# Designed miniproteins, single chains, continued (2): the designs that were tried, part 65

Each design is a single chain, and the fold is of that chain. pLDDT is the mean over its residues in the fold that is shown.

## One batch from the design tools (miniprotein)

Design m6239
Fold by ESMFold2-Fast:
Structure m6239 (fold): chain A 91 residues (1-91)
Amino acid sequence: DEERRQRLLDEALEQGRKAAEKLREAGHDEEADKVEEQTRKAVEAARRGDREAALEAVSKMAQTALKVSKEAPDAVEHVARAGAAINAALG
């Protein structure tokens, strides 16, 4: 279902945006920019059905958030939700 896939990709984008907001609140602006960029790449790859590229972008989002997880634990949770939405969109 293309409509369901689009809703999951929209959810992934919103969760990535929330993760970036939490990173900026914690003073990690560069990490926030990277999470936003990787979220966009993951969504675009998933929309094309490029599972490998989508999951690599999700991995980079997770690695970025985990590096500052003690200062911004909520960002890790939002990245995890973004990744779950991407994986669900991929089928």
Scores: mean pLDDT 88

Design m6240
Fold by ESMFold2-Fast:
Structure m6240 (fold): chain A 89 residues (1-89)
Amino acid sequence: EEEVKSLIELAKKYQEDADNHRKRAEEHEKRAQTLREMAKASPDPELQQKLQDEADRHEAEATFYRGEAEASQRMADELKKKAEELKNK
């Protein structure tokens, strides 16, 4: 039972990490999308390139945080499953 409590608490921490990383990824994804749309709308090729480069950086950040969120979510799910198995004996 103490083991179950520890696993649940650890799972909550990984879930919080996953949620936080997911929010960061979403923020970067939104920025990238806005920059891509601005680039498409711009008649200035120099400004288009600058906006594309900024979008690329935000997409890279989003990919990184998505990966971190997936890793943390996997840990949370695994710990939650282990806690449930221990509760059932």
Scores: mean pLDDT 88

Design m6241
Fold by ESMFold2-Fast:
Structure m6241 (fold): chain A 95 residues (1-95)
Amino acid sequence: SKEKKYEEYLKKMKEYLGEAAEHLEKLIEAAEEGDLEKAKEYAEKMREYLEKAREYAKKAAELNPEKGEAVLSATEAIIENLEEAAEKALKKLEE
């Protein structure tokens, strides 16, 4: 059913957001240790997972616009905040 497919897309979106958050944590730890190369590696992995989360959020919104538009909006805000956190961590490490 459409509802089951919507739930599958939300589950995938949440899983990828979780992976992105784990990689942000590793990025911050690498930055604290002064490991710029590792911090950049974790930032790249975080961005890959954020893009996958965005993909599934968009698929959910297309399948159920009434519920999915709010989810997509929230997911975009989370992505912007995580990218900003990563950029600040990398910039501080290069200073």
Scores: mean pLDDT 86

Design m6242
Fold by ESMFold2-Fast:
Structure m6242 (fold): chain A 90 residues (1-90)
Amino acid sequence: MEEVKKFLEEQMKKVDEYLEKNKEKWSIEEIEEMIAELEKAKESGLAALKERLSTLTEEEKEIAKLLLEAYEKILEKLKEILEEKKKEEK
């Protein structure tokens, strides 16, 4: 569990750095497409988790929660970048 948390924290830091370094290269349309794909992936993952809730261990449930939180953080960051880009075009 602790190793999974540390791994996710390290990956999230790398994702944040990657988004900050590359956000200038992406168009508004490309960012909107990335958001849509991640939201679709999150919904599919959540649906699969709900179907398996009775068969998941407590550790697996905690890992699933951490993954959902990671998706939400990435989505929030992409939405922030999208808003920044929209302001730049005005």
Scores: mean pLDDT 77

Design m6243
Fold by ESMFold2-Fast:
Structure m6243 (fold): chain A 104 residues (1-104)
Amino acid sequence: DLVEELLAQGYSYLLAEAVELMKQGKYEEAKKKLLEFIEIYEEAAPNSPQLGLAYYLLGEIYEKQGKYELAEEYYKKAREIAEKALENNPENELAKEILAKTEA
């Protein structure tokens, strides 16, 4: 699917850039990249494990900022999407990893 290939390219750029910004402590810039990714994926692939990962990363940013209630809400969104991704593909490793990280 050409759309899935284009989204994978967007994933590689926006999510990788967000992770690098998080490593540098640039959380507001990382949030902007994650929100750009979420806007695209909520329309094109709402049950993708990559969308779940983006919500999980937003949760980590809010947790690092001491905003624990917001972090919990984004971890919950990540978990819900990961569960839907596993309904479509039970072998999806990224979705399994998101569930493991959000159960605690």
Scores: mean pLDDT 79

Design m6244
Fold by ESMFold2-Fast:
Structure m6244 (fold): chain A 81 residues (1-81)
Amino acid sequence: MPSLDEISTRALALAIAVQELGSPEEKAEAMALLAEIHRAVREYRATGDEAAYARAVELTDELEARFRARFPDLRLKFHPA
C-alpha cells in the first residue's frame, strides 16, 4: 500500500505535469483533484480515519488515470520511498 509521502509525491508530480502541458480546463481539474487529495491526507494525519486514507488513494489513482489518458506519450516514474 502506498505511504502518505508516496501519495503526496505522485499527486504533486501529476499536477505539475498537467500545469506544464495541459489546457486551462485540464489544469483546473488537476488542481481540484490535488486539493481533494491534500484534504484527505490532512484528515487522515489529524484523525487516523482509514476512510480518508482510502479516499486519498482513490483520488490519486483517478488523477493518474486521467493523466495517462490525456498524455499517453508521456511517462512519469515514481520511485518507492
Scores: mean pLDDT 76

Design m6245
Fold by ESMFold2-Fast:
Structure m6245 (fold): chain A 65 residues (1-65)
Amino acid sequence: NELVEKLKEVLEKLSPVDQKSIITFYSNLLGEKINSIEELAEAIVKYFGEERTKEFIEQLEKYLS
């Protein structure tokens, strides 16, 4: 799943502290057991769908710039 891979790649560019914070946030928000960036990327694609995930990737890339 190319979208999961792209989101994972962008999320891995975040600091370790920010990665842990975003995992915790979405675990609580979605009621899902998320223990890694890969699991987070999979959950975001499943719950938000492709269109919203692409928007989220674009926003994250702008944040990282």
Scores: mean pLDDT 85

Design m6246
Fold by ESMFold2-Fast:
Structure m6246 (fold): chain A 76 residues (1-76)
Amino acid sequence: MLEERIERAEREVRRAQEIIDALIESGLTRQPVPEELLEEMKETGWHKLSPQGYLDLLEKAKRELEEARRKLEEAR
């Protein structure tokens, strides 16, 4: 169902933003990334990505969310 796809895409964007925000904060403050986000990064393989790779994944997730929302609007 299209609505379920949008909800999943929104969750992925939120997750990606949380991880990237935590990485930026860690870099600026020298504080470690929270354990919960670190485990999520290990499950997705994100912990092996360069900083640019994280930004690219966030951009991709945002584009897929926008496209899914647009398709829902067109279906009305």
Scores: mean pLDDT 66

Design m6247
Fold by ESMFold2-Fast:
Structure m6247 (fold): chain A 59 residues (1-59)
Amino acid sequence: DGLERVKELIEKYVKEGDYDFAIRVARVAARAFSAAGHTDQAEELRKIADELEKKKKEL
């Protein structure tokens, strides 16, 4: 539920070209899910943030 909404928000900012904001959303959400005990969801969000950082460096 919450994870899917966060992914949609990240995709929106990526589509708008705002990679910095997309990365920030992913990292903040990963921390929140980790603090709530949702380790698998936090790890998925960390991987998304890392992939976005990699794509940003290619631009």
Scores: mean pLDDT 84

Design m6248
Fold by ESMFold2-Fast:
Structure m6248 (fold): chain A 74 residues (1-74)
Amino acid sequence: MEQVVELIEQAILRDPEAVRILLEYDPETGRLTITVTFADGTVHTHVLPVDDEQWQEIVRQYHRVMALRDRLLA
C-alpha cells in the first residue's frame, strides 16, 4: 500500500503538468493495475495485489495527491 502511494506521488512530482495516472482495480481478483503515462509517451505499468480496504485507502490518497498537483499547476 505505501509503495503504491509513493509511486503516485513520485510520478506527479516528476512531471506534474503532463503525467497521467490510471488506476484499475478488479475486486474479484484483488489486482490493482497502475498505468503511468509521461509527456514523451513513455508508459509504465505496475500490477499489485490489494484488498478492498487497501483500495479505498489508495483512492483517498490518490485524491489527496491530485489536489496537491492541482495546487502546483495553479
Scores: mean pLDDT 75

Design m6249
Fold by ESMFold2-Fast:
Structure m6249 (fold): chain A 69 residues (1-69)
Amino acid sequence: GPGAAAQRRNGLAGAAAGRAGEAAGASTWHYEASKHADNPEGREWGLRGAEAGQAGDAEAAAVYSERAA
């Protein structure tokens, strides 16, 4: 649904920011994605994506955010 699409795009944006070395930006993107999740599981995975993004792990960040969908 629309929430899943928004969650995924925000997660990919967070991963891109992480790869650029912008850990704070990556964390913000994933945290915002978690606030847009329509279910508790999606919210939890969004927060995990925020942590992965802060670590600069673009692939892990993208995977965690996509799982929220």
Scores: mean pLDDT 66

Design m6250
Fold by ESMFold2-Fast:
Structure m6250 (fold): chain A 103 residues (1-103)
Amino acid sequence: SELIKVMDASSKKPSAEEDLDKILEKMFKVYDKDNDGVLSFDEFREFLSASFPERFASMSDEEIQALFDRADVDNDGKISFEEFKALYKELLAEEQKKAEEAA
């Protein structure tokens, strides 16, 4: 797709994606305790424990750190809102896939 944003908007319902993005923005701001526009490792752990409690309970500190490092594309020790949205969507898709495989 040469015009990914335009093509994506035409293939998806924009209202559904807008609602998800608004929810994610509100969630991000709740965990962004420093109000610096990025999530620290501690804020990210709180997010995981609240949003993916089953997954969080099964993860080691090393696995949580690896997930954080994967989301932290800039390697600055913080997750931006764009990186947060991408990670959340990946985690949601992986949980859906695992639920399907477990059934």
Scores: mean pLDDT 69

Design m6251
Fold by ESMFold2-Fast:
Structure m6251 (fold): chain A 90 residues (1-90)
Amino acid sequence: SAEKEYEKLLERLKIYEKMLDTLEEQIKSETNPQKLERLKTTIETMEIDLDYMLRYAKEVLPESYYQEIKERVEEIKKRMEKLKKEIEEK
């Protein structure tokens, strides 16, 4: 059902939010340029996966559920952009 697909996508987004919490802590304490570059690559890989997830959501979810997933993805991407800028400022 569309509701079950929505719940699965929502759970996956929660995992990404938790991963970002961990990445934020790592970025705050990391000073090694090579390790910072790897953290940036991890974030960029997550962004690509979120784009695929959003495309999938558009195909399988009703408009209302899709908009909720889209808004949450946009919040996650905003956090990712902030973290990438923090890396670049080190």
Scores: mean pLDDT 89

Design m6252
Fold by ESMFold2-Fast:
Structure m6252 (fold): chain A 60 residues (1-60)
Amino acid sequence: AEAARQARQTALRGLADNYRKASEFLKEAAKQADPQTKSNLDLGAKEAERLAARYEAEAA
């Protein structure tokens, strides 16, 4: 049904938005962190961006 498809797309877009926000938060935290912590936060931010892109693509 069309309504079910639209609901799924909305949920996936919501997930993508949440992961993008998580990535931005981690990038901001990394700017204030020591070098080792910064490296870990940068890796987390990249993974969050990857997940956001994946869910955004699935919502299309």
Scores: mean pLDDT 83

Design m6253
Fold by ESMFold2-Fast:
Structure m6253 (fold): chain A 81 residues (1-81)
Amino acid sequence: SEEEVEELLKRIDRGTENLLKEIEKLSPEEAELYVRLAEQEARLTVEELKKKGYPEEQIERVEKHLKERVERLREKAEEIK
């Protein structure tokens, strides 16, 4: 439902802020691993939503937020050293 998608988006954004704080404590190698895991999780999440029959518009919204997560984590990882 739309409500479930909105809750998912809020969880993604909150998770992104938490991951950004955690990356500040990591080594460069660990930070790069976090980015790669976020990329994989993004792909798996989109695939799961497609399998569950979510509308394309809702999937695109989730994908956009997950892409923003990956981009922000990558930028933060580059700042660490």
Scores: mean pLDDT 85

Design m6254
Fold by ESMFold2-Fast:
Structure m6254 (fold): chain A 57 residues (1-57)
Amino acid sequence: APPEVPPGGKFAKGMTDEEMLARNEAIVDAVAALHPEITPEQRAAMLAQIRDGLAGL
């Protein structure tokens, strides 16, 4: 199939959705490592919020 029109600024930044998600997941993991009070449920909620934020861009 022909390529669809690029969906937004992620391609303009030279970063794919997968790369942007991986970077944000690494940041959340680093924050969780520094804050042992963060539960796995809170970490999952943070990742979901980031994913929703990226989907809105």
Scores: mean pLDDT 66

Design m6255
Fold by ESMFold2-Fast:
Structure m6255 (fold): chain A 70 residues (1-70)
Amino acid sequence: DELEEMRELSRNSGRNAVGEENAYRGGFLLGQGARLSMGPDLGRAVTDGLRAAGGPSGEAAGRGAAEGAA
């Protein structure tokens, strides 16, 4: 589920460096899942939500989600 993927991504986002890289990859998969399941509008909402969560990991996750949802 997209929400479970987001939660798992957030766990990794709690740490620097490795968290940023994992957040990007997790965000990419989450963005793809959201787009495929609920369409591109939800993909963008997921991207915005991840960025709004804040921090370097949130930004990395948002960037990944944007690319995955494209």
Scores: mean pLDDT 65

Design m6256
Fold by ESMFold2-Fast:
Structure m6256 (fold): chain A 88 residues (1-88)
Amino acid sequence: MSAAERAKKLAEGLEKEARELEEEARRRREEGDELLAELLERLARLARETAERLRKAAEEGDGEALERTLREFEARVRELAEEAEAER
């Protein structure tokens, strides 16, 4: 499978995860867990943004942009997880 095909599949997976996170955030807000809802919404936005960048890298055939985008996504997910732990 080409790097472009892998990037497109990853983008599709992240878009699906973003939708699931948005739905979970809505449920958490209804339950009164506003802090968790906001965190899930931030994760969903990050996933959508990353998916868009992956699609662009795939179209341009830029393997370095793909690698940077994945590393940036992992770092930001880690930051959000640490923030969530600190608020508990």
Scores: mean pLDDT 79

Design m6257
Fold by ESMFold2-Fast:
Structure m6257 (fold): chain A 89 residues (1-89)
Amino acid sequence: SELEEEAERVIEELRARGLINDEEAERIRKAFERIGRFGPDFVLWLMEDVGIPLETVDRLFPVAAAFLIMRAKVDPDVARRLEEILRRE
């Protein structure tokens, strides 16, 4: 499907940039199959669990990244997690 094609495009771009290995690529593929979309929770998981930088997430998933940043302004848990991620970069 178009959705699966977009997922593979994103995964291959992340691999080509050396940001993820084959195991991480498979984890992202499985997560996408389960969630069915690249939303704020998905990009937070990519940054927190997989270790993808915010710059890369913003470039590949700009709308989801924008919603995540907006969520951080009203959700203290998301704000804390995002701050911790950014401190590690």
Scores: mean pLDDT 75

Design m6258
Fold by ESMFold2-Fast:
Order: sequence, then C-alpha cells, then structure tokens
Structure m6258 (fold): chain A 94 residues (1-94)
Amino acid sequence: MKASVLITGLSPEEARKLGEELVEKYGGKLTFVGDSSVIVELDLTREQAKELAKEIAEKYGGKLIEVGDNSYVVILDNGGIVTVSTEPLKQGIL
C-alpha cells in the first residue's frame, strides 16, 4: 500500500535526512523537498504507518493523533507536524 509522509517544522536538513532514512527503510521516493517541508512516498501497510508515526513522536518529542482510519498526525513539541497517510494515491492526488 502506498503511503505519503509530509514533514514540516523541522530544519530543512533534518527533514531531508528523515525523508531519506524512510525511503531507505521502507522503499519509495522523496517526492518534494522545500525550505520547510518534505514529502515522501513510501510502501507501507496501515500498521507500519501507525508505528512510524509513533516512532517519530517518541524520537522528536510530540503527540500522536489518529485522524480517521488512514491518517496519523504527529504534533511535535517544537511546533512541527508530521502527517502519515495510507489512503490510495487515486483519492489523495493534489
């Protein structure tokens, strides 16, 4: 199942490094790199997406919020946000 990870509120270097680590671990592509945001497409199951969101919350300090069955949001203590979505790409294009 394809998943999208949006990383915001980390430094550009930290966001890129996290994105590259996720691509190496799960397979996929680094889709977008901006000054304050990174988008990564990964091959994750729903269970792996939830565990990834939990790991990010534990590693960077933050709170995991489940938003529906297919989306996990981590609100970081530094004001950053990481969103992991396992919705099919056909329903998440744009």
Scores: mean pLDDT 73

Design m6259
Fold by ESMFold2-Fast:
Structure m6259 (fold): chain A 104 residues (1-104)
Amino acid sequence: MKKEFVLTRENAEEEAEKVGEAAKESGSELVELTIEGIPSEEVELAKRVLLGTPGVLSAEGDEEKGKVTALMEGSNEEGIKEAVLAVASLVPDDRKLKVTVEGL
């Protein structure tokens, strides 16, 4: 099951919490977390930040699409929230991020 969220500076923490909740509610052992709207020059840094985040099993970046994708355990609600917030912290205040969580 796939759910999409839009993060702004003002709602980032609230929406990141909802992403973690959605992953847990999926009942999936693994979830794919996709974050879009990242400036191309920050995609590699976002990928590295995700790889350093507890509970991230793998991460990939697509600089042309301004996108990072991570695999995480679906039950790790707090880790998923932390991963989303870590990427959001790298992005300018006026940028909106699209976050997708998909149960595998």
Scores: mean pLDDT 82

Design m6260
Fold by ESMFold2-Fast:
Formats: sequence, C-alpha cells, structure tokens
Structure m6260 (fold): chain A 96 residues (1-96)
Amino acid sequence: SDELIAETERLLAEARRALEAGDLDGALAHLQKAIRTIMKYIDADPKDERGIKLIEEAVRLAKELAERFPDNLEAGILEGIALIVLGVAKLVKKKS
C-alpha cells in the first residue's frame, strides 16, 4: 500500500503541474490515473485514512480543472467521480 500511496502522490503532482502549464489533456490523464490508484488503495486497505486524504486532494484538483475548463465534459465527469470516491471512502471508514 505504501507503493500505491507514493504512486498516487506522484500522479497528483504531475496532474497539478500539467494544470499549471495549461495542459488540459495531461492534467486529465494524470488525475484519472491518480483516482484509479486511490480506488485500489481504498479497496486494499479501507481502514487507512491516507486514502481519504489523497482523494480529498484529487477532489480539489478536479474542481480547479472543471472551473478552468467549464465546457470540458471529461473535467466535469472526473470531479463527479472524485466526489463519489470520497463519499464511499468516508462511508467505508465509518463502518470499519
């Protein structure tokens, strides 16, 4: 799970760098990979709150992306997916 955490942190950093550079496609690609990696982490270790912290960071990044590119459907979809994953992670932690 530490490897999944490190991979997620790297992907989120790459997504933020792409967003700062105005690279929409790069930001979307890295953020999508980060969310998938977080989902694997939450599935593998639902009691570890580091997964919640990472998805909260992904939600913040997805919101910034959707706000900068309001007409981009994929950016809006990723914001929605990140919010759903955050909700599920919090629910799973509460039951654990």
Scores: mean pLDDT 82

Design m6261
Fold by ESMFold2-Fast:
Structure m6261 (fold): chain A 73 residues (1-73)
Amino acid sequence: EQELVQQVLDRIQEILDRYLRGEISEEEALAQLEALREEARNAKVSPESLELIDRALEAARTVLERERRRREA
């Protein structure tokens, strides 16, 4: 289970890196993060593991929002 959590965290980081490199749009990044969360929920990981994943996804969305606001300023 820890291995699965680490794989999900690595995928979240990869999505952020691709967005920051300009390879994908904000809309695409958000859609991929949402799909990843649904995959984790459907895998029936423990509530503790889901909490860790949810926190990482919230942090990722915050990074996307701050970058968007920075570009708009």
Scores: mean pLDDT 78

Design m6262
Fold by ESMFold2-Fast:
Structure m6262 (fold): chain A 71 residues (1-71)
Amino acid sequence: AEDPLSKEEAIRIADLLLERNRHLFSPEQAAEAEALRARIRDPSASEAEVQEALDRLLELVGEANGEVLNS
């Protein structure tokens, strides 16, 4: 898609990431992921805030899955 990421798409991606990776998270990672998802779902969140929260969530998911950490 050539269009910028919509808030609806960001929420869908965040929900999907947590659903698929929740069982791989430590308690600390799970708490951070939930806080990031809450920011993305906040109706007052700006586009920049949503993008930053989603980017951090993707990094956290990568770490939990060993895409960044091969453990």
Scores: mean pLDDT 76

Design m6263
Fold by ESMFold2-Fast:
Structure m6263 (fold): chain A 86 residues (1-86)
Amino acid sequence: SKQEEALKALDELGEVASRSKDEILGGLVLMGTSVAKKSISKETTDEILKETAKLMKTYAKDAEKRGDEELAKAAAETAKKLESLI
């Protein structure tokens, strides 16, 4: 289901964020994925998936600027996965 795939993608991003050497950025991404998972678990709509993908794109750009290539790639892939479910 769209919900199961979205939640799995966010869980995988959260795991990468938890291993980030940038504890502040990693912590922010981990909090953001937790909030997104709560929203998607309550109601999986195209609008929620779209807004969550936008947030993940923001995290990807921030991670890229800060040199966290692994987190940047994971966040970008998560955004692409969420958009593919719309």
Scores: mean pLDDT 87

Design m6264
Fold by ESMFold2-Fast:
Structure m6264 (fold): chain A 98 residues (1-98)
Amino acid sequence: DTMTIGIDIVDDITGMVGDMGHYYGGPHDITMDTGVTGHYIMYDMIDGHYGMGYDYGVDGVGYITDGDVDIGVGYYGHMMGHTTDTMTMYYGTVVGYD
């Protein structure tokens, strides 16, 4: 369920950066009083042979604590092809940066 809610939020707050082919999106940072919250979308589409491609949306959240930066990044999988479009939404891996 987290994957579905995250995808909706990503579509609303990150916006579109380019087109579906092969591109890399940018970050969207929000600065708060006590910390920094970054919402960003990073999507990488692999241009496959024979009209296939994979699109992954990434949503990241960062926090600054005790002089360290704790950033979590989740991702969403989406496969899009020239012959058929298949959408696979799932909860990906969250990566933290210290």
Scores: mean pLDDT 28

Design m6265
Fold by ESMFold2-Fast:
Structure m6265 (fold): chain A 62 residues (1-62)
Amino acid sequence: MKEELLEKLLAAPNEAEKGLILQQALAEGRITPEEAVEIMSRVMKKEGGASGASPPQPPEAA
């Protein structure tokens, strides 16, 4: 079922749309924040992505 969210995120035309999809899934309780981080990591990998050096930091507080 996480695969469906991954596919929707990959199909989204921009970052704003991706954020909206993730927020909707989290609000509905379809995924956990931990799963959202994993899905985003996979999306970044699939789209190539380039984030430079990321400092060690906890996820955003809701």
Scores: mean pLDDT 70

Design m6266
Fold by ESMFold2-Fast:
Structure m6266 (fold): chain A 87 residues (1-87)
Amino acid sequence: MAAGALRNVADAVRAAKTPLEYEISAALGLITATVAANYLRKQGREEEADRVLELAKEASDAAIRGDTDTQAKLYEELARLVEEAEA
């Protein structure tokens, strides 16, 4: 379940104690969001897929500037959007 994976990424980003743990969590978040967006496009939900990728980009930008709290919040928002789209 893609939404559950995104929530786990948000938790992992907040819990990360080393730069490597943080980088792994951020990479998993981007991969999960990309897979979810591709799934939504195949279901004809193009606007929702575009929104997922937009939020993923915002999370990546937050990661680049070291804003871990904003990054985690964006992955939680991604999880919510994916859950609503999968329902």
Scores: mean pLDDT 77

Design m6267
Fold by ESMFold2-Fast:
Structure m6267 (fold): chain A 73 residues (1-73)
Amino acid sequence: SAEQQQLGRQHVIKAINAAINGKLEEARRYAKEAAKYLTPEQIEAVKRHINALLEDGTISKEEAEAILEALEE
């Protein structure tokens, strides 16, 4: 549903913000929670977004890997 999709997006935003602030365990928890609300296609779109943030230097490789690994669990 649109409501579940919005909850998933909010958890992704929280995961990215936690990662930027050096809170990797929080980032993993938020990413894992986000995956509960997202379809496989939406998870693939989020992975592309995280890789784009890594490419432009917004997040580090360690931060990106933490989020990407948690999304697969």
Scores: mean pLDDT 85

Design m6268
Fold by ESMFold2-Fast:
Structure m6268 (fold): chain A 57 residues (1-57)
Amino acid sequence: MSLEEAKLELVRIANAYLAGMPKEEVDRRVAELEERSGLRITVKEVDGLPVISAEPA
């Protein structure tokens, strides 16, 4: 998976979370993306908003 593809998938996950997807489902999709992309992804919830960071593992 390319870095560009990984970024697009991460944006889709963030949008799904804002649209009401459960946190458990979001966490599952993030873990799958980490495995496929080789990136380390951290998702934090601050005041009900997702704060997402990604870095090379």
Scores: mean pLDDT 74

Design m6269
Fold by ESMFold2-Fast:
Structure m6269 (fold): chain A 65 residues (1-65)
Amino acid sequence: SALEELLRALAREAGISDETVQVHLNLLNKENIDEAIEILAKKMKVDKKEIEEKLKEFEEELAKK
């Protein structure tokens, strides 16, 4: 999904190994998505809301094509 692809890209930029990212993505469910966004915001040193907006924009761009 677009969310998972963006999550993987952001985690790689933060220096997290692909294997570690894969394990966490496999464990994620709908209830854990908010926690993943919060962790990414902290690692990227940005506001949680900014990550949420980027995810929406990313999904909208993919839907247009």
Scores: mean pLDDT 62

Design m6270
Fold by ESMFold2-Fast:
Formats: sequence, C-alpha cells, structure tokens
Structure m6270 (fold): chain A 79 residues (1-79)
Amino acid sequence: SAEVEELLRELEEAVKAGDAERTKELADRIKSLAPSASPEVRQRALERLIKMAQEADAQGHSEIAAILRETAAYLAREL
C-alpha cells in the first residue's frame, strides 16, 4: 500500500509537468501493484486517478487524461 501511495504521488507530479511518457510508466507500475493492495488503497487510487484525469483535460493534456482514464478503468475491474 505504501508503494502504491508513493507511485500516486509521483504520478501527480508527472501529470502536473505534462510528462506523458513518465505518466504511462508510473500508471503501468500502479496497475501491476494495485491488485495486491487492500480494497481501500485501490479505491483511493481510483478516485485520485479520476481527479488527475479531469485536471489533465482542463490543462489540455488529452493524451495524459486518456492514460489516466484507462488506468482507472483497469483498477475498477480489479476492485
């Protein structure tokens, strides 16, 4: 759970920076770790991913928003 929370923090920084490549790398790591996290951690991750996607869309970073929405959809299936 600590690993997922740290990755979410790094992901927020990558999204704010408009770094699509780093966003994809961190999102993929979150997808690999999330299934073994508690349901509470997965739910918090899902909520944060949705919020970050909305923020990315507001900034005009459509590619980043798409990566985040795909990651959220993956987590929702594994919840």
Scores: mean pLDDT 85

Design m6271
Fold by ESMFold2-Fast:
Structure m6271 (fold): chain A 74 residues (1-74)
Amino acid sequence: APSEEERLLARLLELLARMSPEQTAELVARAREIHQEGLALRAAGVPEAEVRERTIARYGELLDEMEARVAAAE
C-alpha cells in the first residue's frame, strides 16, 4: 500500500496539473511557512519523528484546502 507521504505526493501532482499560477504561488508560500515551522520545532529540540508527523499532517491540511478551492473554481 502507498505510504502517507506517497499519497500526499500523488495528490500534490494531480492538484498542480489543475492549478492556476496564482494558486501555485499561494501553495508555495504556505508550504514555505510549514517548512519554517518544522525548522523551528527541530531548533527547539522536538524529536525528528514528531516533527515529521506534524509536518505531514500540516501538508495534508494544506492539500485538503487547496483541492477544495480548485474544485470550487471549476
Scores: mean pLDDT 83

Design m6272
Fold by ESMFold2-Fast:
Structure m6272 (fold): chain A 57 residues (1-57)
Amino acid sequence: GAAAEELAKQQAHLVANIERARAEGLISEEDGDRALALARQGRLEEAQKLAVRGILA
């Protein structure tokens, strides 16, 4: 349904952003892996918060 499609789109976008941050060296491998795991679990808010915190650290 629409909600699942929105979640999938948000998840793909967040995963791409985390992978880009890792490629640019903006986030540690540990924080990046944790954020990716949370995103894959559908925990998008937690994943985004962790990714942002990791980049700003």
Scores: mean pLDDT 80

Design m6273
Fold by ESMFold2-Fast:
Structure m6273 (fold): chain A 70 residues (1-70)
Amino acid sequence: GPPLSEEERKKRREEARKIVEEYQKMLDDIVTDAETGKKSLEELEKKAAEFMAKRPQYRKAVNELLRDEL
């Protein structure tokens, strides 16, 4: 296929960065909820499961960002 344009590479990098930022915010929210003790164990387990389910997507995003570095 045709090579990726610089604009397409920038778009992919920006999407990858958004995935990383969303994953980090999810972790921060879980940590805060756990530290405050205001959430039930069931709610924390549900959030942890959602976080773990997104782990492969996060790893792929990190790898894309690292691949496009100098």
Scores: mean pLDDT 77

Design m6274
Fold by ESMFold2-Fast:
Structure m6274 (fold): chain A 74 residues (1-74)
Amino acid sequence: SLGEKMRAAGAAGRAKAKELGLSDSQINAAEAGGWMLARGASREDVIKMLKSAGLSEEQAEAIVAAAEAALAAA
């Protein structure tokens, strides 16, 4: 279901952000990025949102990759 995909992608984004040592607000942004991907948002839009939350492009790409891997496994 969409809800299951959102939970999986959001959890993966959150876990990667935590691994990278990001702030609580950035961890929440990473979870939201996973939800956006599950709902069909583009990689470009999610990376732009994460960068607006203070993440580097490399950090944003790592979070998106983790969320995409979780969606592929669901």
Scores: mean pLDDT 89

